Designed miniproteins, single chains, continued (4). Designs and how they scored, part 23

Each design is a single chain, and the fold is of that chain. pLDDT is the mean over its residues in the fold that is shown.

## One batch from the design tools (miniprotein)

Design m12775
Fold by ESMFold2-Fast:
Structure m12775 (fold): chain A 65 residues (1-65)
Amino acid sequence: SLDEVAALYRALDRDGDGTVTDEEIKEVTGASDEQIEKIKSLFDLDGDGKITPEEEAAIRAAAAR
């Protein structure tokens, strides 16, 4: 759900600037590069392979709660 995705996004955003980097995902989860791509796909809410500013804003809004 969006709330679960938002919770993950917030946990991975180590510096609190609202941006999640591949390095932050790797540091938090210990994931390989292939697993990082899988994790990033969770932020692609419509599944079309694109993360839009609207999707990022929705994730950040949910994470702020």
Scores: mean pLDDT 68

Design m12776
Fold by ESMFold2-Fast:
Structure m12776 (fold): chain A 82 residues (1-82)
Amino acid sequence: SSIEKEVEELLKEFEEKLKKLVEETKNADGDTIREKLNKLTPLVDKIVELMQQLPEEKRKEFSERLLELVKKFIEELNSYYE
C-alpha cells in the first residue's frame, strides 16, 4: 500500500538522520545530543501515526524496526562515552 511505502521511506529517513546525529555528536555533551534528538520527535510521531493505519502484522514489523533503530543509536552513542 502507499502508506506501507511511506512508512518504509520515513523509517529510512529516520535511520539516516540517526546515523548523521551519531557522527555530528561524537564529541558533543549530553544536552546537545538531547536537543538534536528532540528535533526528531515529529518524524517519530508521524511514523507511529501512519503505522496505526497498517494491518496488525505490518504494524508489529515496523514497530520492531523502529525500536531496533533507537536501540542501535543508544548503543552506538554509549560506546563513545565509554
Scores: mean pLDDT 80

Design m12777
Fold by ESMFold2-Fast:
Structure m12777 (fold): chain A 72 residues (1-72)
Amino acid sequence: MVEGEAGDVIVFTNTGSSTRIYFVVNEKTGLVQGVLEVKPGETGRYTLTRSGRYVVVDQQTGEVVEAEVIKT
């Protein structure tokens, strides 16, 4: 779980061995805000359009992945 404002960037890394799809989900609404396909060893980046708390979820496993926020 990360907290950010509009314009902040969520960043996370696919530490797995295969390309994966990740959902950026707003915790308050439960709505998927972004969908990212990330290759193994690559970093996914999502620019927030709304302030709030977000989770990055692996579509294949349903697990919340560790993410960071780059503040602007």
Scores: mean pLDDT 84

Design m12778
Fold by ESMFold2-Fast:
Structure m12778 (fold): chain A 81 residues (1-81)
Amino acid sequence: SMKEELKQKLLELVERGASLDDILDTLYEAYKKGVSPEELYEAFDEIAKKRTGKKPADLPLEQRRKVLESIFKAYEEEKKK
């Protein structure tokens, strides 16, 4: 599934020492292909835990969704320029 492929790709990027921008671009492409903001945040959260060895701050699901949507809006606006 797209969600499983996304998680694997994000994990490979982190293991290769990819930049945060590369990770965000990968998330944005998955978002455009129809992966929900909630599933995107779950994948990102799992990768952040693996990279830092620490649990990210426990944000309510609604706030986590808004953060991702805000980031993706910025990407969409930049692409229109």
Scores: mean pLDDT 67

Design m12779
Fold by ESMFold2-Fast:
Parts: sequence; C-alpha cells; structure tokens
Structure m12779 (fold): chain A 94 residues (1-94)
Amino acid sequence: SVEERFRKELEKAGKTEEEVLEFLREQAEKVEKEYGLKAFKEALERYPVFGVLVLQMYLAELLGTLSEKSRKLMEELMKYLGVTEEDVRELLEK
C-alpha cells in the first residue's frame, strides 16, 4: 500500500511526516519558479511516493493560480517522472 511504502520511507530517513512534507512542498514551490528543479528531482528519487503525493497537493492548491509557464513546467516534470494525473489519482486511491 501507499501508506506502508510511505512509512518505510520515513523510517529510512529518520524524519517525521511533517518534516518531509514541508521539505517536498518547499521543493515543489521552487519548481514553479524554475528554481531548484534538480533538487526536486533528487528529493523525488529519495522519496518517490511522497514526492508524487506532494506534487498532487501542490497542483490542486495552485490550479487556479498557476501561470501557463508554471503549468508547462509541472507537466514536463510529470512526464520526466513518467507520471500522469490518472496515475497519481490511482496511487492515492489504493
């Protein structure tokens, strides 16, 4: 399950759920500004399940405020990760 994989990632990191969510949210914001994209990739390689969840939350929160440029950057990031909006939805529902 997603929850079990998430718990294992937290145990490996020695971090709390709140600390990892805050870190990934900060990296997601940097992606919108075309800053820290490499750092966001590195974070997702370390916490892939958590990174996907934060990306969905970030997109949901900013959907009405994202510029076309920011939206394209997010789409490119999702394509790079091989993740679609449907994949994220399915992952959260399982």
Scores: mean pLDDT 57

Design m12780
Fold by ESMFold2-Fast:
Structure m12780 (fold): chain A 93 residues (1-93)
Amino acid sequence: DEARERALEAGARGAKGAIEGSKEEDGTGAAGAGVSAIGAGVGAAIYASRGDKEKAIEEARIGGRAAAGSSGTEEGKKAALKGGEEAAKAAAE
């Protein structure tokens, strides 16, 4: 449970960073990056809750990369990748 909660917190921090970094952008891009960063945390948390830390780490990174690919701004891409890495670190705990 704690690993799952930490992964979700990391995803939320990544989402906040994406929104703040992209606040000058049209809202669509900023919102997409934020949601994708949270998604990375959720995915990692699911595998972490099952005790599969290796898959949790991999899923967090895959989610972060996918979120970055869907972001229209450099700031959004960077925030999404950071969100995925933070979720991966939380899942590894």
Scores: mean pLDDT 62

Design m12781
Fold by ESMFold2-Fast:
Structure m12781 (fold): chain A 82 residues (1-82)
Amino acid sequence: DEDTEKISEALSKLSLDEVEELMAKLVEIIETEPEEERYEKIFKTVYEVLKKVLPEKEAKEIAELIAKLLMERYKKAKEDRK
């Protein structure tokens, strides 16, 4: 909830084109990269985009939250199928 609000606020500082480009890159990483590389690549991709509009420390914190949320959702779906 609070983390989602922080992510939403950070993304609101990006243009629609930048958000679209970011989402496209994240989809590509999820589809093409091995599981062990996904977290690092998601984090770096989000961080590089966010550091343009946020201070470095905040960009890292939000990038880490987004990467963790995406990886947790993927892991949970995988565990449910066992």
Scores: mean pLDDT 76

Design m12782
Fold by ESMFold2-Fast:
Order: C-alpha cells, then structure tokens, then sequence
Structure m12782 (fold): chain A 59 residues (1-59)
C-alpha cells in the first residue's frame, strides 16, 4: 500500500494524524485530543492542505 501517515502539531499541542496517498489525496484525519478548539482545527487544516499540495506537486 502506497500510503503515508503524517503527524501534524498545532501550536497548542493538538495533533492531527493524517493518512495520505502518494498522489496527495487525504484518506483519513484523526485529531487528538477531541477537545481541540476551532483555532486548532483551522491551523491543522492549513497544514493538511499544504501537505496535500506538496505531495501532489511531487507526484
């Protein structure tokens, strides 16, 4: 299987575990802890988009 698991961290310490394929498609996202704020989600969302775009550019 050509998938990668990447852990991204917000400034607050909230983490997102992202499973992404070689083409930059995001397959799953798990945010921990579940008490993440809207600010944490926005920050992690930007990091996920940047990761996806980088992978698509490298594919």
Amino acid sequence: METETVTLTAASGVTATVTIDKNGNVLSVEISPASATAEDVVELGKQIQALSEKKKAEA
Scores: mean pLDDT 78

Design m12783
Fold by ESMFold2-Fast:
Structure m12783 (fold): chain A 86 residues (1-86)
Amino acid sequence: ATTKITSTYDNGKKIEVVVTSTTGATTTTYKIEVYVNGKKAASLTVTIDKATKTISAEDEAKAKEFEKKLKELGMDKATLVSVKVE
Protein backbone atom coordinates (compact mmCIF):
# COMPACT_ATOMS: atom_id res chain seq x y z
CA ALA A 1 0.00 0.00 0.00
CA THR A 2 1.17 3.56 -0.77
CA THR A 3 0.02 6.81 0.84
CA LYS A 4 1.11 10.22 -0.50
CA ILE A 5 0.91 13.33 1.69
CA THR A 6 1.42 16.66 -0.08
CA SER A 7 2.01 19.82 2.02
CA THR A 8 2.17 23.27 0.39
CA TYR A 9 3.81 26.23 2.16
CA ASP A 10 3.48 29.99 1.75
CA ASN A 11 7.14 30.29 0.67
CA GLY A 12 6.35 28.20 -2.46
CA LYS A 13 7.76 24.92 -1.11
CA LYS A 14 5.86 21.73 -1.93
CA ILE A 15 6.71 18.84 0.39
CA GLU A 16 5.57 15.36 -0.67
CA VAL A 17 5.81 12.41 1.72
CA VAL A 18 5.36 9.00 0.09
CA VAL A 19 4.85 6.09 2.47
CA THR A 20 4.95 2.58 1.01
CA SER A 21 3.98 -0.23 3.38
CA THR A 22 4.70 -3.91 2.75
CA THR A 23 3.10 -6.42 5.12
CA GLY A 24 4.88 -9.73 5.73
CA ALA A 25 3.99 -12.64 8.02
CA THR A 26 5.76 -11.22 11.12
CA THR A 27 6.77 -7.68 10.09
CA THR A 28 5.54 -4.57 8.32
CA THR A 29 8.13 -2.53 6.39
CA TYR A 30 7.59 1.20 5.81
CA LYS A 31 9.52 3.10 3.18
CA ILE A 32 9.20 6.85 3.69
CA GLU A 33 10.44 9.20 0.96
CA VAL A 34 10.37 13.00 1.29
CA TYR A 35 10.44 15.18 -1.80
CA VAL A 36 10.98 18.97 -1.82
CA ASN A 37 9.73 20.60 -5.02
CA GLY A 38 9.95 17.23 -6.80
CA LYS A 39 13.49 16.30 -5.66
CA LYS A 40 14.10 13.55 -3.10
CA ALA A 41 15.47 15.24 0.05
CA ALA A 42 15.33 12.38 2.59
CA SER A 43 14.35 8.73 2.86
CA LEU A 44 13.88 6.21 5.66
CA THR A 45 13.06 2.50 5.69
CA VAL A 46 11.90 0.98 8.99
CA THR A 47 10.65 -2.51 9.80
CA ILE A 48 8.13 -2.98 12.61
CA ASP A 49 7.66 -6.32 14.38
CA LYS A 50 3.91 -7.07 14.40
CA ALA A 51 3.94 -8.96 17.72
CA THR A 52 5.84 -6.34 19.77
CA LYS A 53 4.93 -3.28 17.64
CA THR A 54 8.56 -2.12 17.96
CA ILE A 55 11.41 -1.28 15.62
CA SER A 56 15.08 -2.25 15.98
CA ALA A 57 17.63 0.04 17.68
CA GLU A 58 19.30 0.48 14.26
CA ASP A 59 16.01 1.66 12.72
CA GLU A 60 15.41 3.97 15.72
CA ALA A 61 18.82 5.59 15.05
CA LYS A 62 17.94 6.00 11.35
CA ALA A 63 14.59 7.55 12.31
CA LYS A 64 16.36 10.13 14.54
CA GLU A 65 18.72 11.05 11.68
CA PHE A 66 15.70 11.36 9.37
CA GLU A 67 13.97 13.66 11.91
CA LYS A 68 17.06 15.91 11.97
CA LYS A 69 17.06 16.02 8.16
CA LEU A 70 13.41 17.12 8.12
CA LYS A 71 14.18 19.98 10.54
CA GLU A 72 17.07 21.07 8.28
CA LEU A 73 14.59 21.51 5.37
CA GLY A 74 13.58 24.84 6.97
CA MET A 75 10.00 23.83 7.71
CA ASP A 76 10.09 25.98 10.88
CA LYS A 77 10.33 29.20 8.78
CA ALA A 78 7.27 28.66 6.56
CA THR A 79 3.51 28.68 7.12
CA LEU A 80 1.59 25.58 6.06
CA VAL A 81 -1.12 26.50 3.51
CA SER A 82 -2.62 23.10 2.59
CA VAL A 83 -2.31 19.34 3.15
CA LYS A 84 -3.60 16.63 0.79
CA VAL A 85 -3.61 12.89 1.57
CA GLU A 86 -3.88 10.37 -1.31
Scores: mean pLDDT 71

Design m12784
Fold by ESMFold2-Fast:
Structure m12784 (fold): chain A 75 residues (1-75)
Amino acid sequence: FGYELTYLLARRLADAALRFYEQGDKELAREAAKYAFLVAHRYPDVAEAIYERLTKSKLSELAKEGYEEALKELS
């Protein structure tokens, strides 16, 4: 555990979301974005960086959906 490992895992999941989106798998892209935010939850700065990265791409709308699903799961 720790900040660095959480950041690396969240970044890997965000990269996976972008790859799934480019392959046309929007459902897996949303799931990967959701899990990136769930992993980053312990470190808000990491969550913000991942959100900014994904929302600056064509994945913007799916990233917002994944973020909302992560918030529901944390509630």
Scores: mean pLDDT 78

Design m12785
Fold by ESMFold2-Fast:
Structure m12785 (fold): chain A 81 residues (1-81)
Amino acid sequence: EEELKEIFLALIEQLKSLGVLGRDAYLILAEIAKELGYEKLAELLEKLAEETPVESDPQVVEEMKEGKDILIKRIKEYKKK
């Protein structure tokens, strides 16, 4: 639980430092947060997307969608019951 949250926060921090977080990026991160069960974090990320008037780099969005798929797959693998 804490481990996955830390990884998620580290990804957000890394993307922010690269200056690549646009509206699309925040929406992808919100979807990941929902899959992780962090509904309040997802709500916050959706609000940040609404406040962000610029679009993300399409290449970064593609990489983030790939990362989302990998993370969701890992979450499902770690669910026992």
Scores: mean pLDDT 69

Design m12786
Fold by ESMFold2-Fast:
Structure m12786 (fold): chain A 72 residues (1-72)
Amino acid sequence: SEEEFEREVRLALARMALAVELLTEASPLEKAVAVVRTAVEKLGLSEEEAARLLLEAGFPEEVVREALEEVR
């Protein structure tokens, strides 16, 4: 469906943002915050989707939770 395709594009963009952020010298929390802001605020993804992307990339659960709280 069109909605599913648009969702897949937004997820791909979020993964690209994550990949770029992983190349920076920022702290894990700063990287996680940047990814959450991009995924949720700019790309319209859910906080759950942003959290899952970070966890799949190997970010600690504590860092992911702190990043979500920071963006709220």
Scores: mean pLDDT 85

Design m12787
Fold by ESMFold2-Fast:
Structure m12787 (fold): chain A 71 residues (1-71)
Amino acid sequence: SPLEEFLESETWSFEQVAKYLEITRGIDTSDPENREKVEKLFKKFDKDKDGKLTQDEVAEFLKYLLEEEVK
């Protein structure tokens, strides 16, 4: 599965999250409006502010995204 590498990663960068959303939801982060929405969510769950999400933070982000239908 093209998503298997993301589920096995210890941390996710913004670029990895953007690629995941492109593959799973067709969200093009080259669009400034889409990029801003994804960046706001990424920063919301990046508790350490290190520019990466831990596995726990990724799980919360993906759950929020699926429940709130960010488009």
Scores: mean pLDDT 72

Design m12788
Fold by ESMFold2-Fast:
Structure m12788 (fold): chain A 90 residues (1-90)
Amino acid sequence: SELDELFAQALANAADPDKLLAQLEKVEAYIRENELSEEDVEYIHEKLKQIADAILSVSSEIDPLTLVNLLMRLVALGTEAEVLYRQQKK
């Protein structure tokens, strides 16, 4: 799955904020360009949580402002997936 590859790449780059941010932008593009199922939204939330846990495990290596921005970006992506999914039901 393209979504699986995108999240695998994000997880691989959890310690590199610039690469992680670029990869999260690709995940956002996928979310916007594809019709999501309820299962896809649950999967996205699970993977975003795994990325957050990975970032927090290396948080001492990341600038505090960058850390907050990355975590807020994950929250925003999860919210966007939920909103777009709900709009598809109308």
Scores: mean pLDDT 84

Design m12789
Fold by ESMFold2-Fast:
Structure m12789 (fold): chain A 80 residues (1-80)
Amino acid sequence: MEEELERDLREMARIMAEEVPEVKEEDLLRALREGAEVGKEMSPEEILKKYEPLFGLPDPREGLLMQAFMMGALLQQALK
């Protein structure tokens, strides 16, 4: 993963963790990095189609992790 992208993902994880203290920064960072990696090969539409079953999770923590995953994919695509 690009070093600059990793830095941006880490900053995003910190910001998100400050808003939702019940989710750990490390878990948010992991989701962001996984999303960024998938975003190198898949469009947002393809990601939504593949991971759609995970977006309906009722737990706010799981929902935030899914948002972090999608944000990571979008950040990866913004670097093009």
Scores: mean pLDDT 72

Design m12790
Fold by ESMFold2-Fast:
Structure m12790 (fold): chain A 74 residues (1-74)
Amino acid sequence: MSMEEELEKLKEELFELLKEFQKVASGAQVQAAMDETVAKLAEANRLAREGRYEEAKEVVEETIRWLKEQLEKL
C-alpha cells in the first residue's frame, strides 16, 4: 500500500469515528469535535501536499486517539 493510500485509509477511520461521536453526543460537544477535526485534517492535508506523509499520518492518528478518548468520557 502506498503512503497516500495509508493516509486516505486513516482519514476514512477518522470519519467513521466522527459519525459514531455524532450519534452519542450533541450540541456543543459535536461542534467542538468537528472544529478540531477540520483543523487537524487541514494540517494533515498540508503536510501531505509537501510530501510529508508520515507526519500527516501521525496527525490523523493523534486525532483518532483524541476522539476515542472523548467518546470514553461521555
Scores: mean pLDDT 82

Design m12791
Fold by ESMFold2-Fast:
Structure m12791 (fold): chain A 61 residues (1-61)
Amino acid sequence: SDKEIAERIAKETGISLSTAMKAVKILNENPMISPAELARKLGISKDQAQIALSIYYKEQL
């Protein structure tokens, strides 16, 4: 579920669950988004965005 993906992102990156939920929503709308653009939209680091993308793709692909 989206919540389970967000909880894993929050745990692995240290970002808040609310920010991780926003990440999942953005990725559902645009799965081709770059780590840099995702980081910019959420105000997180590029490394955190890359981890979020990796977790999301592992669950969706």
Scores: mean pLDDT 86

Design m12792
Fold by ESMFold2-Fast:
Structure m12792 (fold): chain A 91 residues (1-91)
Amino acid sequence: MVPLSVVVNNLNSLRDMADQYVDPSSPVHQQINQHLDQAIRSLQQGDWDSARQHVQQARDLLRDWLLSDPSVSATTYTGILLNFIGVEESL
């Protein structure tokens, strides 16, 4: 089991990644951050399954955003998604 502090730090890194690639004025940016905040709250309550589901929802929103942006390279896209999947698997 990964320490809670490490998982929370990893979730904050995913937030920083979303902030880098998603327009902060967009509704999608707010939805991604809401899911990551809910994941952190679920972890604090000991609900690891709910936390994983919220990370998956944030990943799906970010995936759809990145696929709609023709300026994002396939390498960048794959790297971002692998980071989200890595965090999900640590939950």
Scores: mean pLDDT 81

Design m12793
Fold by ESMFold2-Fast:
Structure m12793 (fold): chain A 107 residues (1-107)
Amino acid sequence: APSIDELLEELRKLIEENPLVSDNTKERFFELLDEARAERDPERAIALLNQALTELHIELMAQVYDDAAKNNWSQAQLDAQIDKVQQFINQIVDIARQIVRRLRQQS
């Protein structure tokens, strides 16, 4: 089974390789991931991970709505982009849940 460090690396790769995530959003997410990785208290590490996920989701949705307004997207285009963001967030959440499970096993 993958280690916490391996799961954190997979999470980092998914964010880094996804063109939907802006460079500023990637930088902020990686900052919070690095803080979580360095945190010795499992509960605090989980809180930092949850903060990273929450901020990522908010920023991705804000970018979708901003892009839709600026580019005058149809409802179908907006819905398609929301679906892409949701699929990506689901992949990220699945890895994060594995990290949380591993951290709780250490408690």
Scores: mean pLDDT 87

Design m12794
Fold by ESMFold2-Fast:
Structure m12794 (fold): chain A 59 residues (1-59)
Amino acid sequence: YYEEGFEKGKEAALKNPTAIAEHINEAQAEANKKGLSHEEKMEYLMGFVEGWNEALKEL
C-alpha cells in the first residue's frame, strides 16, 4: 500500500502539480472507500504524500 501510494502521489504531481489539494483529498477518499485497515490506510496516505513531495522537489 505504501508503494502504491508513493507511485500514485509521484505520478499525480508530475501530471498536475497545481492540483495538490484535490489529489490528496481524492487519495484519502479512495483509502476510506477501499475499507483499508488503519495501518494500510496510513501506509497508503503516507506513501502518497511522500511520492507527491519527492516529485515536487524535482520541479
Scores: mean pLDDT 73

Design m12795
Fold by ESMFold2-Fast:
Formats: sequence, C-alpha cells, structure tokens
Structure m12795 (fold): chain A 86 residues (1-86)
Amino acid sequence: DAARLAALAAEARAALEPLSPEELARAAELVAESARGGAEVAESRGDPALAAELRELAERIRAARTAEALAEEAARAQLLMERALA
C-alpha cells in the first residue's frame, strides 16, 4: 500500500532528521543489518526472491546519506520484513 509506505517513511524521517551525520550513518548500518537478517529468514522459508529484494534494499540503505533517503528505504524494509516474518 503506497499510502502506508508514505506514512511509515514520514514517521521514520521525523525520527532521523534530528540525528547528526555520524548518528545517521550508524542508524543506516543497523537498519541494513536488520534487512539482511530478514533476507536470511526469507531464504530459510523458501522465498529466495524476497531474500534478494531484502539484500538489494540493505545495500540501498547503506548508501543512504540523508534522513529522507534512509527513511524511504527503511519504510520499504519494514514492509518486506513483515512479509518475511509472516
């Protein structure tokens, strides 16, 4: 749902905007690590396509240099991880 993705991204952005560049980089690393964990779960459950999406998303998260970019990718990761864990 595009509306839910937008709402999650706005919420994440509000939390990330006060962070320093160093704190933002650390947050990106943690979110990327979580996405990789979700990929391992998806793969173990027989969903290699979802695992590949989560791994690609983890790289985009690590490449994010702004609160806006990180918030958008983190919101996508949350939705995909909900699918992996279901």
Scores: mean pLDDT 82

Design m12796
Fold by ESMFold2-Fast:
Structure m12796 (fold): chain A 90 residues (1-90)
Amino acid sequence: LEARYRELLAEEEELMRETGELLKRALEAGLEELVEEMRRRIAEAQRRALPRAEEALAAGDWEALLAVAEELLRAAREAREEAERRLEEA
């Protein structure tokens, strides 16, 4: 489970980097409102995940940590998909 959690964190880092590049392009295209909305959604997902991650770590619950990591990955993918769609339609 710990090894799987580390794998998910690495996947999240890559996905967040790609999302960041896509949001930069959206900003350059004048879609500032989209960029701000995506930043807000990512921050909200992190705020919701952090207490659960801390509780799981304190309990040694690697399955719960894995679930939190998967939730963060889903949030990052959703942000990327929406940014991509908006850029294509702009």
Scores: mean pLDDT 74

Design m12797
Fold by ESMFold2-Fast:
Formats: sequence, C-alpha cells, structure tokens
Structure m12797 (fold): chain A 100 residues (1-100)
Amino acid sequence: SAEIEALVQEIVDLVREIAEKHELSEEEKQKLDDAVLYVYTAAQSALAGRISAATAEELVARAKELIEEIKKRHPEIEEELDRILELIDQLAAAVRAAMA
C-alpha cells in the first residue's frame, strides 16, 4: 500500500531527524530504532497474513510505549515525539483498513 509505505517512511525520517538534532543517549536512540522496527514489522507481517490484526496492534502498542518513555525524559522534544505517535496511530488505522 502506497499510503502505508509513505507513513512508514515519514516515521523513519522523523525518528532519524530527532536522533540527529537532539542530545539522546545511545539507549534512547536504540529505543527509537526498536520502535521503528516494531511498527515496520507489524505493518509488513500483518499485510503478508503472517500475524493477526490483534498481534499487529500489540506490536504498535509496544512501539508507542518506547516513544512515551523517551518523551518522559525529554519534555523539550515532546511535540516532535507526539508527531511520531500521531503517525503511528495513522499507520495502525491504515493497516487495519488494508486488512479489512
């Protein structure tokens, strides 16, 4: 899906920009990378029929938890992290629609 691919790319690009612009620990950068991996894996595996929509939602929820942990430590980038959370919610909705 072009919409799903575009949303994944926007999430990847924004995560990369945040990691480049802001003073984050290696652990926090790893959490951002892990969140991207959960989101990408959920979308790809659900669309390939390898996991249920419920399992995809669990992976998406785990990605959001990782972003929320970084947000708690870095209130100065709350708006940028909230944008990632919005894109993750849009991606979850697009994946659900594509599986319907």
Scores: mean pLDDT 84

Design m12798
Fold by ESMFold2-Fast:
Structure m12798 (fold): chain A 71 residues (1-71)
Amino acid sequence: SEVEKVKKKVEELRKRALEYIRDGDIEGFQAVIAELQKLRDQALKQGHKEMAKEILEVITELNELLRRRSL
């Protein structure tokens, strides 16, 4: 299903973002967040509110992890 494909893509993007945080690649991290925001916007336009919420939670978690590592 489209939902399962999006969930797999979100998980792959989350793993990539974690690697960029580890490597200190801020540009790579920001590119992944932009892709996640695009997926969230698409989910909202399609009326998939729960999927959009889950994507926002991933974005929030990743941004918090980056901030904590910068301390």
Scores: mean pLDDT 86

Design m12799
Fold by ESMFold2-Fast:
Structure m12799 (fold): chain A 72 residues (1-72)
Amino acid sequence: MELTIKQFRLIALFTEFWLQAKRGTLSPEQAEAMRREIEKLVEEILALEPDNEAVKKLWEKFEELVAQVKAA
């Protein structure tokens, strides 16, 4: 149950980041700060479930999105 709650929290934060990025309201500094918060949740989830491919793929896509925001 705790793992599921952390996963929902991660999805919520990623969704907020994505929406702000699409609206052009994210600065590169804000993107880096949110990246660090999401990274902490990913590390916590992987500590509980190391084989969680979905979380690993979500992190990969998130890093790609952060790079796109910084390049814009």
Scores: mean pLDDT 77

Design m12800
Fold by ESMFold2-Fast:
Structure m12800 (fold): chain A 67 residues (1-67)
Amino acid sequence: SEYARIVGELVRRELLELGAPQELADRVAERIEKGEPLPDELLEELKKVVGEKFANNIKAVADRLAA
């Protein structure tokens, strides 16, 4: 989906701006762009960088696009 690709790129850019490692930002964006949910391991890594609330918001976006 073009919409999912745009959302993935926006999330990637936001994560990089917040100081997330490039590899982590790319993994999160790839899942969103493919319409796949975030695996628990990736969600836990994301929580360490951006905090639980923001990480859970990104999870909700990924879950919605996967549905």
Scores: mean pLDDT 86

Design m12801
Fold by ESMFold2-Fast:
Structure m12801 (fold): chain A 90 residues (1-90)
Amino acid sequence: SRAARIEEILAQIEEKIEELSKSDSPLAKAQIRYLELVREGIRSGREELFLEAARLLLEERSRLTGVPATEEHLRKAEEIAREAAEWIAA
C-alpha cells in the first residue's frame, strides 16, 4: 500500500540522517537539511517543501564544490517536487 511505502521511505530518511550525522563534512550537513525538508514534505504533502529541499541541495552543492547549478538542474528539481507532491496526494 502507499501508506506502507510512505512509512518505509520515512524510515529510510531517518536512517540516512543518522548515518550522515556521523560525518562532519559540509556536504553531509547540507544533505541532512535536504532530507529534513523532504521528511516534512512527505508528512505535510506540501509541494513547496519538496521544491525548497531540491533547490537547497543544488545551492549548497554549488557553494561547497564551486560548480554552479544549471537551468536544467532547477527544472528537474521542479518536476521532481511536483511528482512527489502528486504521489503523496494520490
Scores: mean pLDDT 80

Design m12802
Fold by ESMFold2-Fast:
Structure m12802 (fold): chain A 102 residues (1-102)
Amino acid sequence: EPLVFSPRQRELAEAARRGAEDAVAEVSAETGVRLTIAEFLARPAGPDRLLFVVTVETEAGAVGTDAKLLDTRTATLEEAYRAGYEAARAAAARALARERAA
């Protein structure tokens, strides 16, 4: 699907992806459960917003999802990293809760 990102949106999306990857690695280490990013979706949500959707999956197939919006006019790369990190931690927590409930 050809989505046209601005250079700034690409930078923010890449920072958020790193945050998500770091969060999943940390939660996996903290819990001893093997977690992976099943999907990382970054897309423009209007001219000045970037939507991130992170889906995290356990080895047993339980999934959790979280989404964050950034204002591309004001967001820093550090804020984008943190948004991806926090979204992935929330997604991982939901995936782990579903695995425990199964």
Scores: mean pLDDT 83

Design m12803
Fold by ESMFold2-Fast:
Structure m12803 (fold): chain A 74 residues (1-74)
Amino acid sequence: SRIDELASILRGIVTLKRKEPGADDDALVQFLRSVIEQLDASEAELREAAERAKETLSPEEAEILDGLIRRVLE
């Protein structure tokens, strides 16, 4: 599903950011906006995907995800 695909992408972005803390957050946010546009995902679907991603993330990884989602929704 679109939600499952988006959740997998969110987990991948969090993994990348955790491995490479110096990764450009602006570039990650822009990439995520592009993915949302391509999937025609709504804000509600993005929030649902974030909750699904958090089911397998650590607290530290969930904090990274929340920061990125906040920037996407600004």
Scores: mean pLDDT 83

Design m12804
Fold by ESMFold2-Fast:
Structure m12804 (fold): chain A 66 residues (1-66)
Amino acid sequence: AVVTVTVTVDSSGMSAAETEAARRRALGEGLRLQLEVQEELRRKGEEDTKTVHLHVTGTADGVTVS
């Protein structure tokens, strides 16, 4: 099964270094959520999601985990 999880990160007005740091943090949050989603699927039917797609933008947008 595939589950979509969205994490929003606002990097507007940040420097390049700050934007990069925010992006790395968003990736870490997305990975944490991916593990939680996989554990939930495992609990419900011993099924897991092997891949979750994570996308981060440099604007006030979202990190989409699918």
Scores: mean pLDDT 56

Design m12805
Fold by ESMFold2-Fast:
Structure m12805 (fold): chain A 93 residues (1-93)
Amino acid sequence: MEEKLKELLARSEEFAAAGRNGAQSTYDVLAAQLYLQLGKYEEAIELAKRAAEMSADHPELRGQALDVLAEVYETMGKEEIAKKLNEQADELY
């Protein structure tokens, strides 16, 4: 799992450097999900937030990023925050 996480983070950085926001956001979502599985909630939150910001022009990716962020907060017992994030994902701005 650590090797896969390192690869996802490296791909995210490559696409960020290339200005490929949608591709970068995809890898950040996958890396955030792995951090969640590892119990690293703070790192998962940071990556999911970055993915949501970088996917403003990609509603489906933004929705996925907000869903992951909501899942992290729900796992932490912060159900009110998770509910608001799920409502935002449903609206997809």
Scores: mean pLDDT 83

Design m12806
Fold by ESMFold2-Fast:
Structure m12806 (fold): chain A 69 residues (1-69)
Amino acid sequence: SIDDIVAEMLAVETDPELKKQIVEAHKRGDLDTLLEAGEKLYKEGKISIEPVIELGIELALEAMKRALE
């Protein structure tokens, strides 16, 4: 779930400012910002690729839902 992915990201992020950005993006449902944060953590070697792929899928599903609804 997105909640589990956000919890994993917050567990590995050490920068308090970036943690705050992740928390605020999660509160807003801002999947674009969460994906950017996840990609950065992946590039830093702090998380695996699987959470980043899951965020990308959720973003794609939200975009498709908006287009169809």
Scores: mean pLDDT 85

Design m12807
Fold by ESMFold2-Fast:
Structure m12807 (fold): chain A 90 residues (1-90)
Amino acid sequence: ATITGKVDAGVKIESGKVVAVKDGRVVGVADINSDGTYTLNLKDDSSGDYKVIAYINLSDGRGVKAEKTVTVKSGETTTVNFTKDDLVDL
């Protein structure tokens, strides 16, 4: 299974990573591209609920985090987008 999406922070992103967590374990990590897009390939393609956490360094010097819980289906691509309203300071 794959998780894809875009981070729209309202401010330029300097760097960032998206992490997928299932049952307390990290099951995937992806870099956030300069345009805010990411593609996260899961090590396990089992169906279920995953926490998707974005860690972002913004061009204004802030470190921020966004988190969503999503249901993933085996063999499918799940889209998870983050907006500026999803961001919280680290």
Scores: mean pLDDT 82

Design m12808
Fold by ESMFold2-Fast:
Structure m12808 (fold): chain A 98 residues (1-98)
Amino acid sequence: MEKEREEKLFEEFKKNLMEIEGADEETAEESAKLLLEEMKRLGIKTKEELIEYIEEIYKEGKKKLEERLKKGEVKEEEAEEALKKGEEALKKLIELIK
């Protein structure tokens, strides 16, 4: 990833974390840094690619949870709660990245 793009993404993520989630500066900086390190590790260069990646992880997680529910490894109530929380977290995360 180019330095200019990395710096711009870092500042945008930090700002969104502070403004949307109400994170303090230290927490926002650490979270933005981790998100950028993850993007670099995965070869992701754009916000659009990052959103697609996160959506794919969510789909895989949902499928795994549904399989665990079918096997009786989790209770239906726990699975429903996890899916709702996951969907809300996904929507918030996409909003933070945009």
Scores: mean pLDDT 78

Design m12809
Fold by ESMFold2-Fast:
Structure m12809 (fold): chain A 118 residues (1-118)
Amino acid sequence: SLEEEKKRLEDEIARLKAEGKNTVELAQVYYRLGDVYYKMGEYEKAIEYYRKALTLLVEVEGPSHPLVADVLYKLAEVYYKMGKYEEAIKLFEQALRIDPSNEKVKELLEKVREKLKA
């Protein structure tokens, strides 16, 4: 269940934080918790945990790492679902600067741009 997955990820975050190091593993657990909140329709909580993952990944791996592009894509998708098209565009463009070959991001970016023009 989403509730059991949420609790498992929260327990994993507590364990990793107790180890005292910022790690890619901790960032990936934040990202997965963001995914759980997104599936639950809890968009503000999804943004919170995706941003925690983003901050940590930039710190550990640097701003141009492929995992940073993945988180930027997810943040953009949440803002799109919320009707925040200008923020979604900005985040999709940031993701494309890291991974310019991502066709799905290009398609969604064009779709969002058309909604903003209307």
Scores: mean pLDDT 87

